Designed miniproteins, single chains. Designs and how they scored, part 74

Each design is a single chain, and the fold is of that chain. pLDDT is the mean over its residues in the fold that is shown.

## One batch from the design tools (miniprotein)

Design m2573
Fold by ESMFold2-Fast:
Structure m2573 (fold): chain A 97 residues (1-97)
Amino acid sequence: AAEETEVEIDLEGRVSDAQLPAVRAAVEAAEAAAQALLAAGDATRVEVRLEVEEAPPGEPHLVRLRVRVVLRAWTPRSAALLSRLGDAVARAAAVMA
């Protein structure tokens, strides 16, 4: 589409083994919201990617979260799904801080 809006979020942080489940749960929620945008036709492209780099013993893992959404339209549904995506990303960021 000629008037697409891109949302790009790139987060990097370190998380312990105990924190990984919370990050993964937040990323799963973000993926669900992004997939719903794509399925509804409100987004033309979505990407939610979590990379976990194993740290040496006693050190937290390096975690990188990338979120990209290319929106076709702004609708009440796309606004609600973007809000859910933003909330999920904020939860991941809080654990990674």
Scores: mean pLDDT 82

Design m2574
Fold by ESMFold2-Fast:
Structure m2574 (fold): chain A 87 residues (1-87)
Amino acid sequence: SRIRRPVVDHSRALRFTYTAADGTEYEVEIREALDEENDERVLQIHARPKGSDEVLSTLETFPASVELSDEERRAVAARAIELLLAA
């Protein structure tokens, strides 16, 4: 769409498998939302460990001007998962 307004862009959902430092596999989903009124870009990170019903969820916020590649979004999620595991 070429319409200028605040958007939650579900089409930018990224799914991948991440293997943590301890060898646990996580099914990761990253959803991105843009809030142009508040100048925020929000990554909603959801990580489900293989063989567990426990889910790790976190939000990472950036200035709206920051464009994140799929590789950069994967790196942000990996760091967030490791930090949650270290807590």
Scores: mean pLDDT 74

Design m2575
Fold by ESMFold2-Fast:
Structure m2575 (fold): chain A 59 residues (1-59)
Amino acid sequence: LEKEVEEARRRLRETLAEYGKKLADANDGTDEEVAKISNETSEAVRRLREEVERLEREA
């Protein structure tokens, strides 16, 4: 359980870093691309946070 919590937290950090880079790159692009990346980031972060919270409750 602790291992799964740590793995989920690591994935969350990695996802945030990856989308942060994509968003920075897209900032030189179009507003539509920025909006898409922002929406995908919000969904991915929400799902990962829910998974972390669920695992923490079980731990």
Scores: mean pLDDT 73

Design m2576
Fold by ESMFold2-Fast:
Structure m2576 (fold): chain A 100 residues (1-100)
Amino acid sequence: SEKKIEEAIDKIKYHIDILLDIEDYFSKEDQEKLKEVSKKIEELIEQAKKEKNPEEKAKLVKEAIDLLIEFYKYLAKSHPELKDSFESLIEELEKLKEEI
């Protein structure tokens, strides 16, 4: 649904904003990867906003969620001390993907 897609976009943006706000806690390599992923996600979200077909719009938002999940999987591997936290966020994003 349109409302669930908009809620998903807002949640994706919230995740990216929080990751960028705490980027100084990550390695230089992690920061570079975050900026790359953030740019790709923003491009997908802007494309989704312009998309008139609801199924294609949902597909673009799901692709953005998949990129965010992949990044959290990368962080979980790089920061084993935070693994449980990132795995919880991945599970939340997988559920969000199922709702759209």
Scores: mean pLDDT 88

Design m2577
Fold by ESMFold2-Fast:
Structure m2577 (fold): chain A 69 residues (1-69)
Amino acid sequence: SEEALEKAKEILRKVLDHPELTPDEVAQLRSLLEIEDPEEFKEALRALYEQTRNVVLRVALKEALDILD
C-alpha cells in the first residue's frame, strides 16, 4: 500500500542524519527515497540491504523491508 511505502521511507529518513553513515551511504538512501514505484523501491532496498556492511544502515533497511511485507 502507499501507506506502507511512506512508513518504510519514514524509517529511512530517520537514519539519514545518523553519525555512522558515510556520505556515500546517505546518497544511496536519498536515491532510494526518490523511487515512487513500490516494486522498484523494494528491489533497490533489498539490494542495498544485501550489500551493506554498515550495521546501523542494515537494521534500518531490514525494518523498512519488514513494513513492506
Scores: mean pLDDT 85

Design m2578
Fold by ESMFold2-Fast:
Structure m2578 (fold): chain A 65 residues (1-65)
Amino acid sequence: NLLEQGLAAIAAGDYDTALALALEAARKGDFESAREIAEALFRGLSQAGRVDEAVAAAREVSEAI
């Protein structure tokens, strides 16, 4: 389950893996999982003060959907 893996990666602070899983979900047509992972990733990066990375990740997933 890509959603569960993506959320687990975010909880572990592995934002690169979470982004890759969101993009994989988008490629497979699982846009709901891709959006949920992207939203959680944006929240995690923003809370960590990494706003530029949060914006970049959100844009990349949006372009894949």
Scores: mean pLDDT 86

Design m2579
Fold by ESMFold2-Fast:
Structure m2579 (fold): chain A 67 residues (1-67)
Amino acid sequence: MLSDEELLELLEKGGVALVLGREDLARRYFERLARHLGVSTETVREAALRAIAGESGRAALERLKAA
């Protein structure tokens, strides 16, 4: 099972990949996160976009756990 630190790293790496236009790479990170949390890849992508917009990565991860 992935730790909260590992989940946060996946969210951050996916967000950075999105900012860099690396949709393929971002999808890989978000799919791993989505599988672990039992949510859709789209839900993870939306949380990453909110984190980029100014929400902290930890706050975004807590929202994903509640989804």
Scores: mean pLDDT 78

Design m2580
Fold by ESMFold2-Fast:
Structure m2580 (fold): chain A 61 residues (1-61)
Amino acid sequence: IKEKLKNVLQKKITETGEESDLEKEVMKLLDEGKVDEAIELLSKALEADKKDVIDGILSIS
């Protein structure tokens, strides 16, 4: 699950290009293996539950 989430997030960031400092921080955390922290940062920015973020990403992939 974490590995798939990491790959999906990295693909989205790469596809959309360099957009924001938030996306750069998320990618950096993923590269460091801090997947849980990356999800938490993303969920906080989107004002959504971690589970909803994970479920949404899994639905896309």
Scores: mean pLDDT 65

Design m2581
Fold by ESMFold2-Fast:
Structure m2581 (fold): chain A 111 residues (1-111)
Amino acid sequence: MRKIGLFGAGRAGKVAARRFAERARRGEVEVVAVADGDEEALEEVARFLREQGIEPEVIRAPNTPEGGREAVRKMAELGAEAIVAAVENEEVRLAIAEEAKELGIEALGVG
């Protein structure tokens, strides 16, 4: 079972969360954390995952390059082996990919 973190609780993050819930039911992935700067969107995604039997850590991090890096570091501490960046901002996605690379973690959903 691969441990994954999700950054982004907006439209793309909600789609990713549904896909992860399906894969978690098959024992393929474990969602260890979700992160976003929007508290309402973050709690909506976390609630959905809990309804699916998944207990992710909830990380409040601003949707900025530094916020993305901070979230990746916290997810790594929780054992994440891959980070999925579900955000439209290219600078945030790049920062997440760079921090993940520095920590030896796979970045998924970033170019």
Scores: mean pLDDT 86

Design m2582
Fold by ESMFold2-Fast:
Structure m2582 (fold): chain A 87 residues (1-87)
Amino acid sequence: SMEARRRELIERGRELMFKVHVLEQALAGKAYDVQGSEEDRKLGAKVHEEAAKLAAEKDEKTLKEEYERVTKEYLDLAEEARAFFSE
C-alpha cells in the first residue's frame, strides 16, 4: 500500500540520518548536544555513545569513507521521499 511505502521511507530516513549524525560526531570529536524533548535527549545520548565508540575503534580514513557512503544513501533516499511526498 501507499501508506506502507511512506512508513518504509520515513523509517529508512531516520536510520540513515542517525548514522550520519554518529559519523559527524565521531569525525568532529565533539559531544552531540541535543535540546528538546526527553526522546530527543535520549537520541542525542545514543548518538554521542556510538560516536565515541567508533572514534576509538576506527581510523579517520575509514570514518570519512563511511560518512561519504551513508550521506549519499541518505540524499538518494531523501530525493525519492521528496518525490513521493510531493503529492
Scores: mean pLDDT 75

Design m2583
Fold by ESMFold2-Fast:
Structure m2583 (fold): chain A 70 residues (1-70)
Amino acid sequence: SAAALKAEIQKKVDDRLATLKKLIAQRIAELEKAGKLTPELLKQLEENIKTTEEGIKAIADRRLAAALAK
């Protein structure tokens, strides 16, 4: 069903976003440990997460639309 396909794609998006957030959290911890984490850099990293998330969702939406078109 279309609902099942949407749920499957959403789960893959969520899993990928969770992996990215984990990797970025590790990078933030490394920068903090190195004394290189600034408020400006943290804001840039948070904005980068948002743009990456939007990109992943856009690709997933396009793939879903193509799949649902039969």
Scores: mean pLDDT 80

Design m2584
Fold by ESMFold2-Fast:
Structure m2584 (fold): chain A 71 residues (1-71)
Amino acid sequence: GFDAETAAALLASLLKADPDNEGVLRWAAELIVRRGLGEAFLELIRRHLEKLGVPDVEALIARLRAAAEAA
């Protein structure tokens, strides 16, 4: 089965390493759309980004939301 916590943690770690990684953003958007994931999944990613000390969490979440809505 799909593990949303593991996926959110992995996405947050990848985005911390490279916030401009278009491949990670596309993968996240496709995952959200194909699995019917919504705001709850974005909130999981947000919490992991905050835990990792990412300085501009809201900008990354806005990019993920926009990419998911466009997909």
Scores: mean pLDDT 77

Design m2585
Fold by ESMFold2-Fast:
Structure m2585 (fold): chain A 95 residues (1-95)
Amino acid sequence: DFLEEAEKKLIEMALEMIAKAKSPEDIRKMGEEYTPELIELLKKAKELGEEVLEELLRLLQRISVAALKLIREGKEPTRENLEKEIAELEKLEEE
């Protein structure tokens, strides 16, 4: 499943950025490093259909908000913690 694999990649990229970024310059460089992969994911989603592109954009937004909350609350940048924050946001969207 494309969306499942995309979500796994986005979570891994977010965790790596949170764990390794010690300065704004580190975040910028890591962003540049991941930009080509993000562009390829977006292109592939668009070719699969508008619905897939919309869902990928929703995943990207959800992961970004979850990662920011994790940083703000001073929680350990672990996959488990990030996935819990993502699940909490998903519940709020459904309720």
Scores: mean pLDDT 76

Design m2586
Fold by ESMFold2-Fast:
Structure m2586 (fold): chain A 99 residues (1-99)
Amino acid sequence: DEELIEALKSVPEEKLKELLERAIAAVPELESEEEFREKLREIGRELGIPEEAIEAILEIIERGPTSPVFQSLSPELQKLVLELQIELGIAEIKRAVGL
């Protein structure tokens, strides 16, 4: 957990915010969790975010808000991660019901 926290702290918060905001906006266009993971990596690379920090964000999404890594984030980043989780859940439901 400390390694993931340090990877995230190595990135300016503004870049992490942009990564999460772009990921949230992209969710409705994605067909699967695998496509989402690849899209997040693509956006992160475009923003010049280190691979370790991108993987740390994916780990937070997988482990959820009770993880120490999530709790180490600023309130602003925590809000964006939760918004991303909600959009992912909505997208999964829409796909399941054919919307």
Scores: mean pLDDT 81

Design m2587
Fold by ESMFold2-Fast:
Structure m2587 (fold): chain A 72 residues (1-72)
Amino acid sequence: SLEELRERIAQLDEIIAKAKALGDVESARLGLESRIRTLRDAIRLAEQAGDAPLAEKLRAELARVEEELAAL
């Protein structure tokens, strides 16, 4: 569900933050890639549900994560 995907995103954010704090670039990269995939799924579900405001917020989050991955 969309709620489960948002919970997964929160868990991934914690994993990414810990990896970055430890200087583990590879784990941070894998976490960010997983977050991108989860966000794409969440955007699709939000669009299917007709929740345009949520889809817009998730797209903004996706853009930020893609920039973060590119900066590694």
Scores: mean pLDDT 84

Design m2588
Fold by ESMFold2-Fast:
Structure m2588 (fold): chain A 88 residues (1-88)
Amino acid sequence: EKVKEKIRELLRELLKKIEEKSGKKPSEEELKEIEEKIEEEIEYLLSLSKEELEKLLKELEEEKARTTNPDVLEQLEIAIEILKLVME
């Protein structure tokens, strides 16, 4: 439960960083859709096998090594942390 809560918090942080750079404040309706998407993503990630999670982690680490965009780098770092928590 605590791991799931931390994953939820990191997903919110990731989405907040994306929105901050878009320069738009999400509406209350959009925020509800984001929360629903977060729950769906958590369930999806928890359904993946360790092998599938390791493959995703490798793909994100490779993308991080190739990116020169600091916003994308920050997003990838949060996504990597989420996967590591799911793999615990």
Scores: mean pLDDT 76

Design m2589
Fold by ESMFold2-Fast:
Structure m2589 (fold): chain A 66 residues (1-66)
Amino acid sequence: AEATANAAYERMLQRAEELVEKYKDDPEKAYRLAMFEAGREMVSGDDATEIGYARAAQELAAKAKA
């Protein structure tokens, strides 16, 4: 379960990093887009995936506000 949560967390952060690289002039949009994509995966995932998503979303939300 922890391994699944960590995998989901890493996947979301990796995707967010890719989006930030493409949208360097609008990082806020990049982070919001990453969170949207993670939310879609969470709907289809198990509890461990949701935990991973929540951890990543919290970190991304902090970066979007900075």
Scores: mean pLDDT 70

Design m2590
Fold by ESMFold2-Fast:
Structure m2590 (fold): chain A 83 residues (1-83)
Amino acid sequence: KKEEIDKEIEKLRSQLRDAVLAGNLDEAIKLLEKMAELAVEKGDYQTAADYYRAIASIYRFKGDNEKADEWLKKAEEYEKKAK
């Protein structure tokens, strides 16, 4: 149910903060992907899009413009579903 998904997202959010503070960008991307999947599962498409945009920003920071563009496109698709 939604309450169980929200608790899982909260745990992942704590892990995401730790990964970002440690500079572990690959782990941060994996955590954001899991958080986005859970947001989609509960029908929260705007929150999922926000996580996909965060992934795109990390890839751009890493200099991977191709992957950044792929994740940005995915974010835009989910933003359309949220409307």
Scores: mean pLDDT 86

Design m2591
Fold by ESMFold2-Fast:
Structure m2591 (fold): chain A 64 residues (1-64)
Amino acid sequence: SAEEKAEEILREFERRATEALRAGDLAGFQALVRETARRLSEVLPDEEADRRVAGAVLRILEAL
């Protein structure tokens, strides 16, 4: 389903983005945000994709 694909994309994003931020790779983090938003927009409406990416970013920042 679209939701299952979105959850897989977000789990991979959270893993890789956390690694980038812990390594101090801001450019890599920003590239991951852009790529994840693009991938999510292929399976979800744009508003939902943007909201899901923002939520994932907040979760990552809270976990650091």
Scores: mean pLDDT 87

Design m2592
Fold by ESMFold2-Fast:
Structure m2592 (fold): chain A 109 residues (1-109)
Amino acid sequence: MKEELIALLEEFKERLEQIRVEADKNKDSPEFLKKLFREVVELTQELIDRIGELDPELAEEFRKRATQAATKALIVSSIDDSVEGQYEALKVFLDELLRIAEEEIERLK
């Protein structure tokens, strides 16, 4: 269980790093940045559901932290509706989720 939870979180981190690379390549495309933001939301929900099958308490804690991360990102995009604002919002969301995943991995080790 513990090793399986770490594996899920490590896979999630790898997917977020991939999305970050895609965002950096497409930082001038608002439509693509919005698509990537949706992909991050979907990946996060899938991770929470999979963690919940193994550890429902960890899944609920991760859900709360991920919701706070999404809220921070949405505040950025609501203040600045430019392409730069969309890119910054996605970056904030990715950076917060990566931090949350890393902290949970360290707690499980």
Scores: mean pLDDT 86

Design m2593
Fold by ESMFold2-Fast:
Structure m2593 (fold): chain A 100 residues (1-100)
Amino acid sequence: MSPVEQKLETALKELALSQMLYEDGQLTEEQYQEYVERAIAIAREVAPEEQLAAYKRAKPDASEEEIKLVEELLTALHNRDVEKATEVTKKLIELNSIPA
């Protein structure tokens, strides 16, 4: 995996973990927001098409629904749509697509 691919993968995993910890009351809203802002910054520095290709290589048995959710998450992060990014992250966690 390229350094760019690994950087975004790490950010998405940290975002998923932070969302779970926030829901469990272990993180404040302010702390959770810092993880979201980090994910936005990283997503804006890398091409979403290359990240989707990397995700498909890492998880070749991923469903079309899973791939669509990853695309929606990357789009939301690029647009700084925190609400949409949170909703999509929750759906990806439910599908076991992004490990905590």
Scores: mean pLDDT 73

Design m2594
Fold by ESMFold2-Fast:
Structure m2594 (fold): chain A 70 residues (1-70)
Amino acid sequence: MEEEKEEILNRVKELLKEAGKLPMSSRDMARVIGLVLGAIGALLEGNIEEAKRYVDELETHVARLKARAA
């Protein structure tokens, strides 16, 4: 459980660093923040599956931002 939480938090940190280098609208930034808060909230409740879903959606969103920047 703790190892899975650490893995999720490390993924969130990596995605935030990556997103921070990309041009984005206030709407895109709000989406990033919302997904990060959702993942952290799920971890605080012990819901690892929900936290993973938020991180997967965050990865998808960051990938979309990268594609738009290219």
Scores: mean pLDDT 82

Design m2595
Fold by ESMFold2-Fast:
Structure m2595 (fold): chain A 80 residues (1-80)
Amino acid sequence: AEKELNELLAELGERAQTDEAARETARALLRGIARAHEEIETVHPDWSEEEKARHVLRAAAEAVAALDPELAERLRELAE
Protein backbone atom coordinates (compact mmCIF):
# COMPACT_ATOMS: atom_id res chain seq x y z
CA ALA A 1 0.00 0.00 0.00
CA GLU A 2 2.70 2.55 0.96
CA LYS A 3 4.86 1.42 -1.97
CA GLU A 4 1.91 1.79 -4.36
CA LEU A 5 1.14 5.25 -2.93
CA ASN A 6 4.78 6.27 -3.48
CA GLU A 7 4.57 5.02 -7.09
CA LEU A 8 1.40 7.09 -7.67
CA LEU A 9 3.15 10.12 -6.15
CA ALA A 10 6.10 9.57 -8.53
CA GLU A 11 3.75 9.34 -11.56
CA LEU A 12 1.99 12.55 -10.45
CA GLY A 13 5.37 14.24 -9.90
CA GLU A 14 6.38 13.50 -13.50
CA ARG A 15 3.10 15.00 -14.79
CA ALA A 16 3.57 18.02 -12.48
CA GLN A 17 6.79 18.97 -14.32
CA THR A 18 4.71 20.30 -17.28
CA ASP A 19 1.11 20.48 -15.99
CA GLU A 20 -0.14 23.03 -13.42
CA ALA A 21 -3.32 20.98 -12.76
CA ALA A 22 -1.13 17.98 -11.86
CA ARG A 23 0.96 20.23 -9.56
CA GLU A 24 -2.22 21.39 -7.77
CA THR A 25 -3.33 17.76 -7.39
CA ALA A 26 0.11 16.81 -6.00
CA ARG A 27 -0.07 19.64 -3.42
CA ALA A 28 -3.59 18.59 -2.35
CA LEU A 29 -2.49 14.94 -2.10
CA LEU A 30 0.56 15.77 0.04
CA ARG A 31 -1.55 17.99 2.35
CA GLY A 32 -4.13 15.19 2.71
CA ILE A 33 -1.43 12.65 3.58
CA ALA A 34 0.15 15.03 6.13
CA ARG A 35 -3.22 15.67 7.85
CA ALA A 36 -3.94 11.91 7.97
CA HIS A 37 -0.56 11.23 9.64
CA GLU A 38 -1.22 14.00 12.20
CA GLU A 39 -4.64 12.48 13.00
CA ILE A 40 -3.11 9.00 13.43
CA GLU A 41 -0.42 10.35 15.80
CA THR A 42 -2.92 12.29 17.94
CA VAL A 43 -5.98 9.98 17.94
CA HIS A 44 -4.88 6.48 16.80
CA PRO A 45 -1.15 5.94 17.62
CA ASP A 46 -1.99 2.35 18.66
CA TRP A 47 -3.25 1.31 15.20
CA SER A 48 -1.43 -1.37 13.20
CA GLU A 49 0.73 -0.24 10.27
CA GLU A 50 -1.92 -1.73 7.94
CA GLU A 51 -4.74 0.30 9.56
CA LYS A 52 -2.59 3.46 9.41
CA ALA A 53 -1.80 2.86 5.72
CA ARG A 54 -5.50 2.37 4.85
CA HIS A 55 -6.45 5.58 6.65
CA VAL A 56 -3.73 7.55 4.80
CA LEU A 57 -4.89 6.12 1.43
CA ARG A 58 -8.56 6.98 2.12
CA ALA A 59 -7.64 10.51 3.23
CA ALA A 60 -5.46 10.95 0.13
CA ALA A 61 -8.35 9.82 -2.10
CA GLU A 62 -10.73 12.33 -0.47
CA ALA A 63 -8.16 15.13 -0.83
CA VAL A 64 -7.87 14.66 -4.63
CA ALA A 65 -11.43 13.48 -5.47
CA ALA A 66 -12.49 16.86 -6.93
CA LEU A 67 -9.18 17.46 -8.78
CA ASP A 68 -8.42 13.96 -10.15
CA PRO A 69 -11.32 11.48 -9.79
CA GLU A 70 -9.37 8.65 -11.48
CA LEU A 71 -6.45 8.99 -9.05
CA ALA A 72 -8.94 9.12 -6.15
CA GLU A 73 -10.48 5.82 -7.33
CA ARG A 74 -7.04 4.16 -7.59
CA LEU A 75 -6.23 5.31 -4.03
CA ARG A 76 -9.58 3.98 -2.71
CA GLU A 77 -8.91 0.57 -4.35
CA LEU A 78 -5.50 0.40 -2.62
CA ALA A 79 -7.19 1.14 0.75
CA GLU A 80 -9.51 -1.89 0.39
Scores: mean pLDDT 79

Design m2596
Fold by ESMFold2-Fast:
Structure m2596 (fold): chain A 119 residues (1-119)
Amino acid sequence: STLFIQLKSKIEQISSLVDEYEKTSDAEVGREALRTAGDAISLIQFMLGMYKMEREDSEFLKELLSLADQLGDILNRAIDAANKSSSADAEEVAREFKRASDTVELLRNRIRAEIKAFE
């Protein structure tokens, strides 16, 4: 699916930006990671909606969950990096990463519930 290719690309971009943020503590790099994470979250929401319309199988949901799990792990690394930063705006950036992480956890829970509905 082209949507999975797009989502994987966004997750790779976020991972790269978070790696850079861990090294630099540059709030602009952190904000770029947050913008890209927002795009990835929107794509996951869209794909979960599409799942119900297209009657995709449980393997679709499992792959979507795997990618949401990867995004969650990357965002937790970003929160840790922001909390260790003495740079300006670090507290604001940490708060925004936590908001994104909380949104991803809600999506992960929704995907798991849809998987369970197959049982």
Scores: mean pLDDT 87

Design m2597
Fold by ESMFold2-Fast:
Structure m2597 (fold): chain A 89 residues (1-89)
Amino acid sequence: SAEIEELLREVDRLVEELKKLIEELKKTASPEEQARLDHLLATIERDVAALKAIARDPSVPEDEQIRLLRGFIRSLKGLIEWLKEKLAK
């Protein structure tokens, strides 16, 4: 659906924003902090892959696919804002 494709584009855009923020944070991070940031990104990328599989699964109702995508987008936006606050300090 057009709604699902729009939400998937939003997920991809937010992941790219997250990657840029992580690269900026890594510039001043300790090796331990860099490892944690790398693990966080890897976890998010795995969750995105799983979410995309659900979004393309014809056995999952479209309203549930949309709800899950919107929930994930809200979580990503929250994480990005938290990381932006860390970068600003």
Scores: mean pLDDT 88

Design m2598
Fold by ESMFold2-Fast:
Structure m2598 (fold): chain A 83 residues (1-83)
Amino acid sequence: MEGEILTISGMDRGASISGSVAGGRNGTAVGVSSRDAESGIEGSRRSSEEGGSSGSSVDDSEKGRRGAERSLREHGPGAHVVV
């Protein structure tokens, strides 16, 4: 059981983005629960598409300004998350 960093990284992004998804599935479920493995990989793929747009500093600045205005009307931030 070596390469914990690779295991964690490959499990989340490395396995999906790197294209080594087959290695992950082969270790967990070989042709039995391909559906379950694909479900996790699918989520990671969509996250990869949306994750790229979530690294904008300007968005954080806009959120801060919007949060201040909405805080007066509603004290709960309406976070919109797509999975």
Scores: mean pLDDT 41

Design m2599
Fold by ESMFold2-Fast:
Structure m2599 (fold): chain A 98 residues (1-98)
Amino acid sequence: MKEEIIETAREIAKEKAPEWLKKPDGYVITVEELAEMVSEKTGIPVETVKRYLEEYAKENTVKVKLFGSDKEIEALKQEVEKTGFVITEDGKIYTVAD
């Protein structure tokens, strides 16, 4: 179940990333929004999806200063490619499209 949630979240986030990464603040979506999309696709309750996504984020949080510099954005992209997606301390999600 946990792996299913994380893999589905990764696939959804990467599929949508090209549209969302164009946003001025550079984040893709919130944990809440991603959890709803995963819930719709898998049938797993949103609250359960959120718990597993937050657990995954705790293990894969990138400690990068996110102030929109080209170097920081590039470092964030590299970490997202490695982990699938990153959740920052303010609950924003960043991902890279395939």
Scores: mean pLDDT 60

Design m2600
Fold by ESMFold2-Fast:
Structure m2600 (fold): chain A 93 residues (1-93)
Amino acid sequence: GLEEALKAAAKEALEQAIEEVERLLENPDAERTFLLGITVGIAAAVSGLPEVKEAVRHIYEAAEALEKGNVEEAKEHLRLAKEHLEKALKELE
């Protein structure tokens, strides 16, 4: 049904978001991090999972840190975002 389709879409979005976080940890980019925040924000709205909402917060904090030139702070927030996304993905399995 619709809920199963939305769950599948959220699951795919979270899997893609985890891959993008891994790419951003290798090559940090403020614009890409901000765009990831928008995408994960949509997944948070669809899934209603607190872990996805926490991931969004960390992604936007990472984007702000990159804008300020603080790469190490950004990487720490990206690692935390990945942990929350992985927890959310397990909840959907």
Scores: mean pLDDT 86

Design m2601
Fold by ESMFold2-Fast:
Structure m2601 (fold): chain A 93 residues (1-93)
Amino acid sequence: MELLSEEEAKQILEDLDKTIKQQEDAIKNGDIKKAQELSVKIVGLEVQLTVAPLSDDQKKEILKKTYKSDALFHRSKGDKKLAEELEKKAKEI
């Protein structure tokens, strides 16, 4: 028995992409509190996707997107070293 259908996984993936874009906009606007709240939502969506029937390529794309999002957030907070490490991890995927 599969825990999530492909259709359910697709909806969560679309919500993840939307949430990442909202976080990028919050960072651009200097709304660090909203960016932090969106980071928590991104983590929750990733957890939901752990039970989804995803291909290896889809899993790689999720990891790449989430590392890039996390890097942007940490850079906005002034943590350049952590941002660079996360960008490197995204590039290695």
Scores: mean pLDDT 80

Design m2602
Fold by ESMFold2-Fast:
Structure m2602 (fold): chain A 81 residues (1-81)
Amino acid sequence: ASKEEIEEIYKKHLEEIRRAIREAAERGASREEILQLIARNLAKLREELEKKGVPEEEIDVVVQRLAAEAARIVAEEEARR
């Protein structure tokens, strides 16, 4: 996959994680449930990149980027409730 395709996939999953965290909070989900949801979304991102033939080293970088952003979103949600 091209760098542009990888970035598009990343942005899509980032928006999905943001939405999922917000929807989970609206449902009254626990922090534990939100963290499990994040883990599942990270796995989905990895699977999609693997299906596109992205090398493992690039997949790791993209997944780590999403994990860091998800952690930040959770922290901001808790701090600025």
Scores: mean pLDDT 82

Design m2603
Fold by ESMFold2-Fast:
Formats: structure tokens, sequence, C-alpha cells
Structure m2603 (fold): chain A 80 residues (1-80)
């Protein structure tokens, strides 16, 4: 379901943010921005789904893009 997809994406973002915190890695401006955008969009989409509102596939794809970019930036920081 769309709800499960959004929840899984938010879970991934939270898990990667936790990895930075556990390793005491300072977040770059880009990483902060991507994390904030992914989290805000994910929450907005979950609220819409919970309210029975239509969520376009394109909005979920945008969340997937933001989550993937955030994950890549986190992985770069953890390897440096």
Amino acid sequence: SKEERVKELLKEVEEYATKLDENEVERSEETIKLGQEAFELGKKLLDKIKAGEEVPEEEIEELERLAEEFKKEVEKLLKE
C-alpha cells in the first residue's frame, strides 16, 4: 500500500539519521536539507493518507528520491 511505502521510506531516513548520531558525525548542510525535506514530505503524505486524501504516485516518487539522496550523503559522511 502507499501508506506502507511511505512508512518504510520514513523508517529508512530515521535509521540513517540515527547512524550519523551514533557515530557522532557532523551533518553537512546538504545532508540536513535532504533529511528535513524527506521528513517533512513523508509526514505530509502520511497525514494525507490517514485523512483518506488522494496521494499522487509522483509525490511518493519524490519522497523515494529524497530518501535515496539522503542515504547516499549519509553513506559518504560515514566513510570519510
Scores: mean pLDDT 81

Design m2604
Fold by ESMFold2-Fast:
Structure m2604 (fold): chain A 68 residues (1-68)
Amino acid sequence: MKKELEEAEKIMKESAELIKKNKDDPEKLKETISLAASRVTAASIRMAEAGVSHEEIKEVEKIVDEAL
């Protein structure tokens, strides 16, 4: 459980950074958002299967949400 949260947080942080870096380039931004969405979805599923609550999953997802 705790390890799943730490791995998910890392994925969310990396995704947020990529989105921020490509914010001024519409083509790269679209590609980055698509890639980030896939990774974020996989991480969220992993957290849910590990027994992480919906509230905790939402807290971790805020990292990417704030970059959008």
Scores: mean pLDDT 77

Design m2605
Fold by ESMFold2-Fast:
Structure m2605 (fold): chain A 85 residues (1-85)
Amino acid sequence: MAEQYAEVEGEPPVHERTELSPEEAAQLTPESLERGLLAAAELEKKKLEAEGLKAEIVEVERTETRAAMEVLANGEVKARYELRV
């Protein structure tokens, strides 16, 4: 079936929470959060650019415990990534 993880043709899959244990959460720093979001946003940007779209990453929110980024293409939000510690 075409259900799988390929439902990213016009609608971005938003995955903001992974089951992190309290111990894993305690290992997170603002730098780790930012790197994780940037990596996800960069992958989406590359995917959109591979489709011939002009993509850019916009940092929507950044604090010590929260960060959010959006990937835009052709002036429209295509994906949003958010992490909280």
Scores: mean pLDDT 63

Design m2606
Fold by ESMFold2-Fast:
Structure m2606 (fold): chain A 60 residues (1-60)
Amino acid sequence: SALEEQAREKAERKLANIRAASKESPIIPELALKEVGFDPTKASDEEALARLVELELSKM
């Protein structure tokens, strides 16, 4: 659906930002845990993306 595609785009952008930030500072994974409820540096890209899509869909 259009909502699912929109959620996926937001999730992909958010994941890319978290991964970029985590490369510069080891504390960023802890901040991400507080914001999204999981550690995106330990999860695969598919797992992280799926969870972020669910979070974006829950906001809609």
Scores: mean pLDDT 69

Design m2607
Fold by ESMFold2-Fast:
Structure m2607 (fold): chain A 68 residues (1-68)
Amino acid sequence: LNEFQKLADEYLKAGKEAFEKGDLETAYRYYRQAVKILPTPEYFRALAEVARAMGREDEAKRWEELAK
């Protein structure tokens, strides 16, 4: 559990760095990996935010529902 949290947090960090640089596709891929390892509301919200930034509004809404 703790080891999976560390790995998921590494993907989340890499995704945030890519997002800040404007590399939305790379950020999306990293957030997707974080969610697959540990499906938490925080990771679903990050995935929703990058999907919305990419113009994928319907997909972003689906991720937001999973974060509730």
Scores: mean pLDDT 83

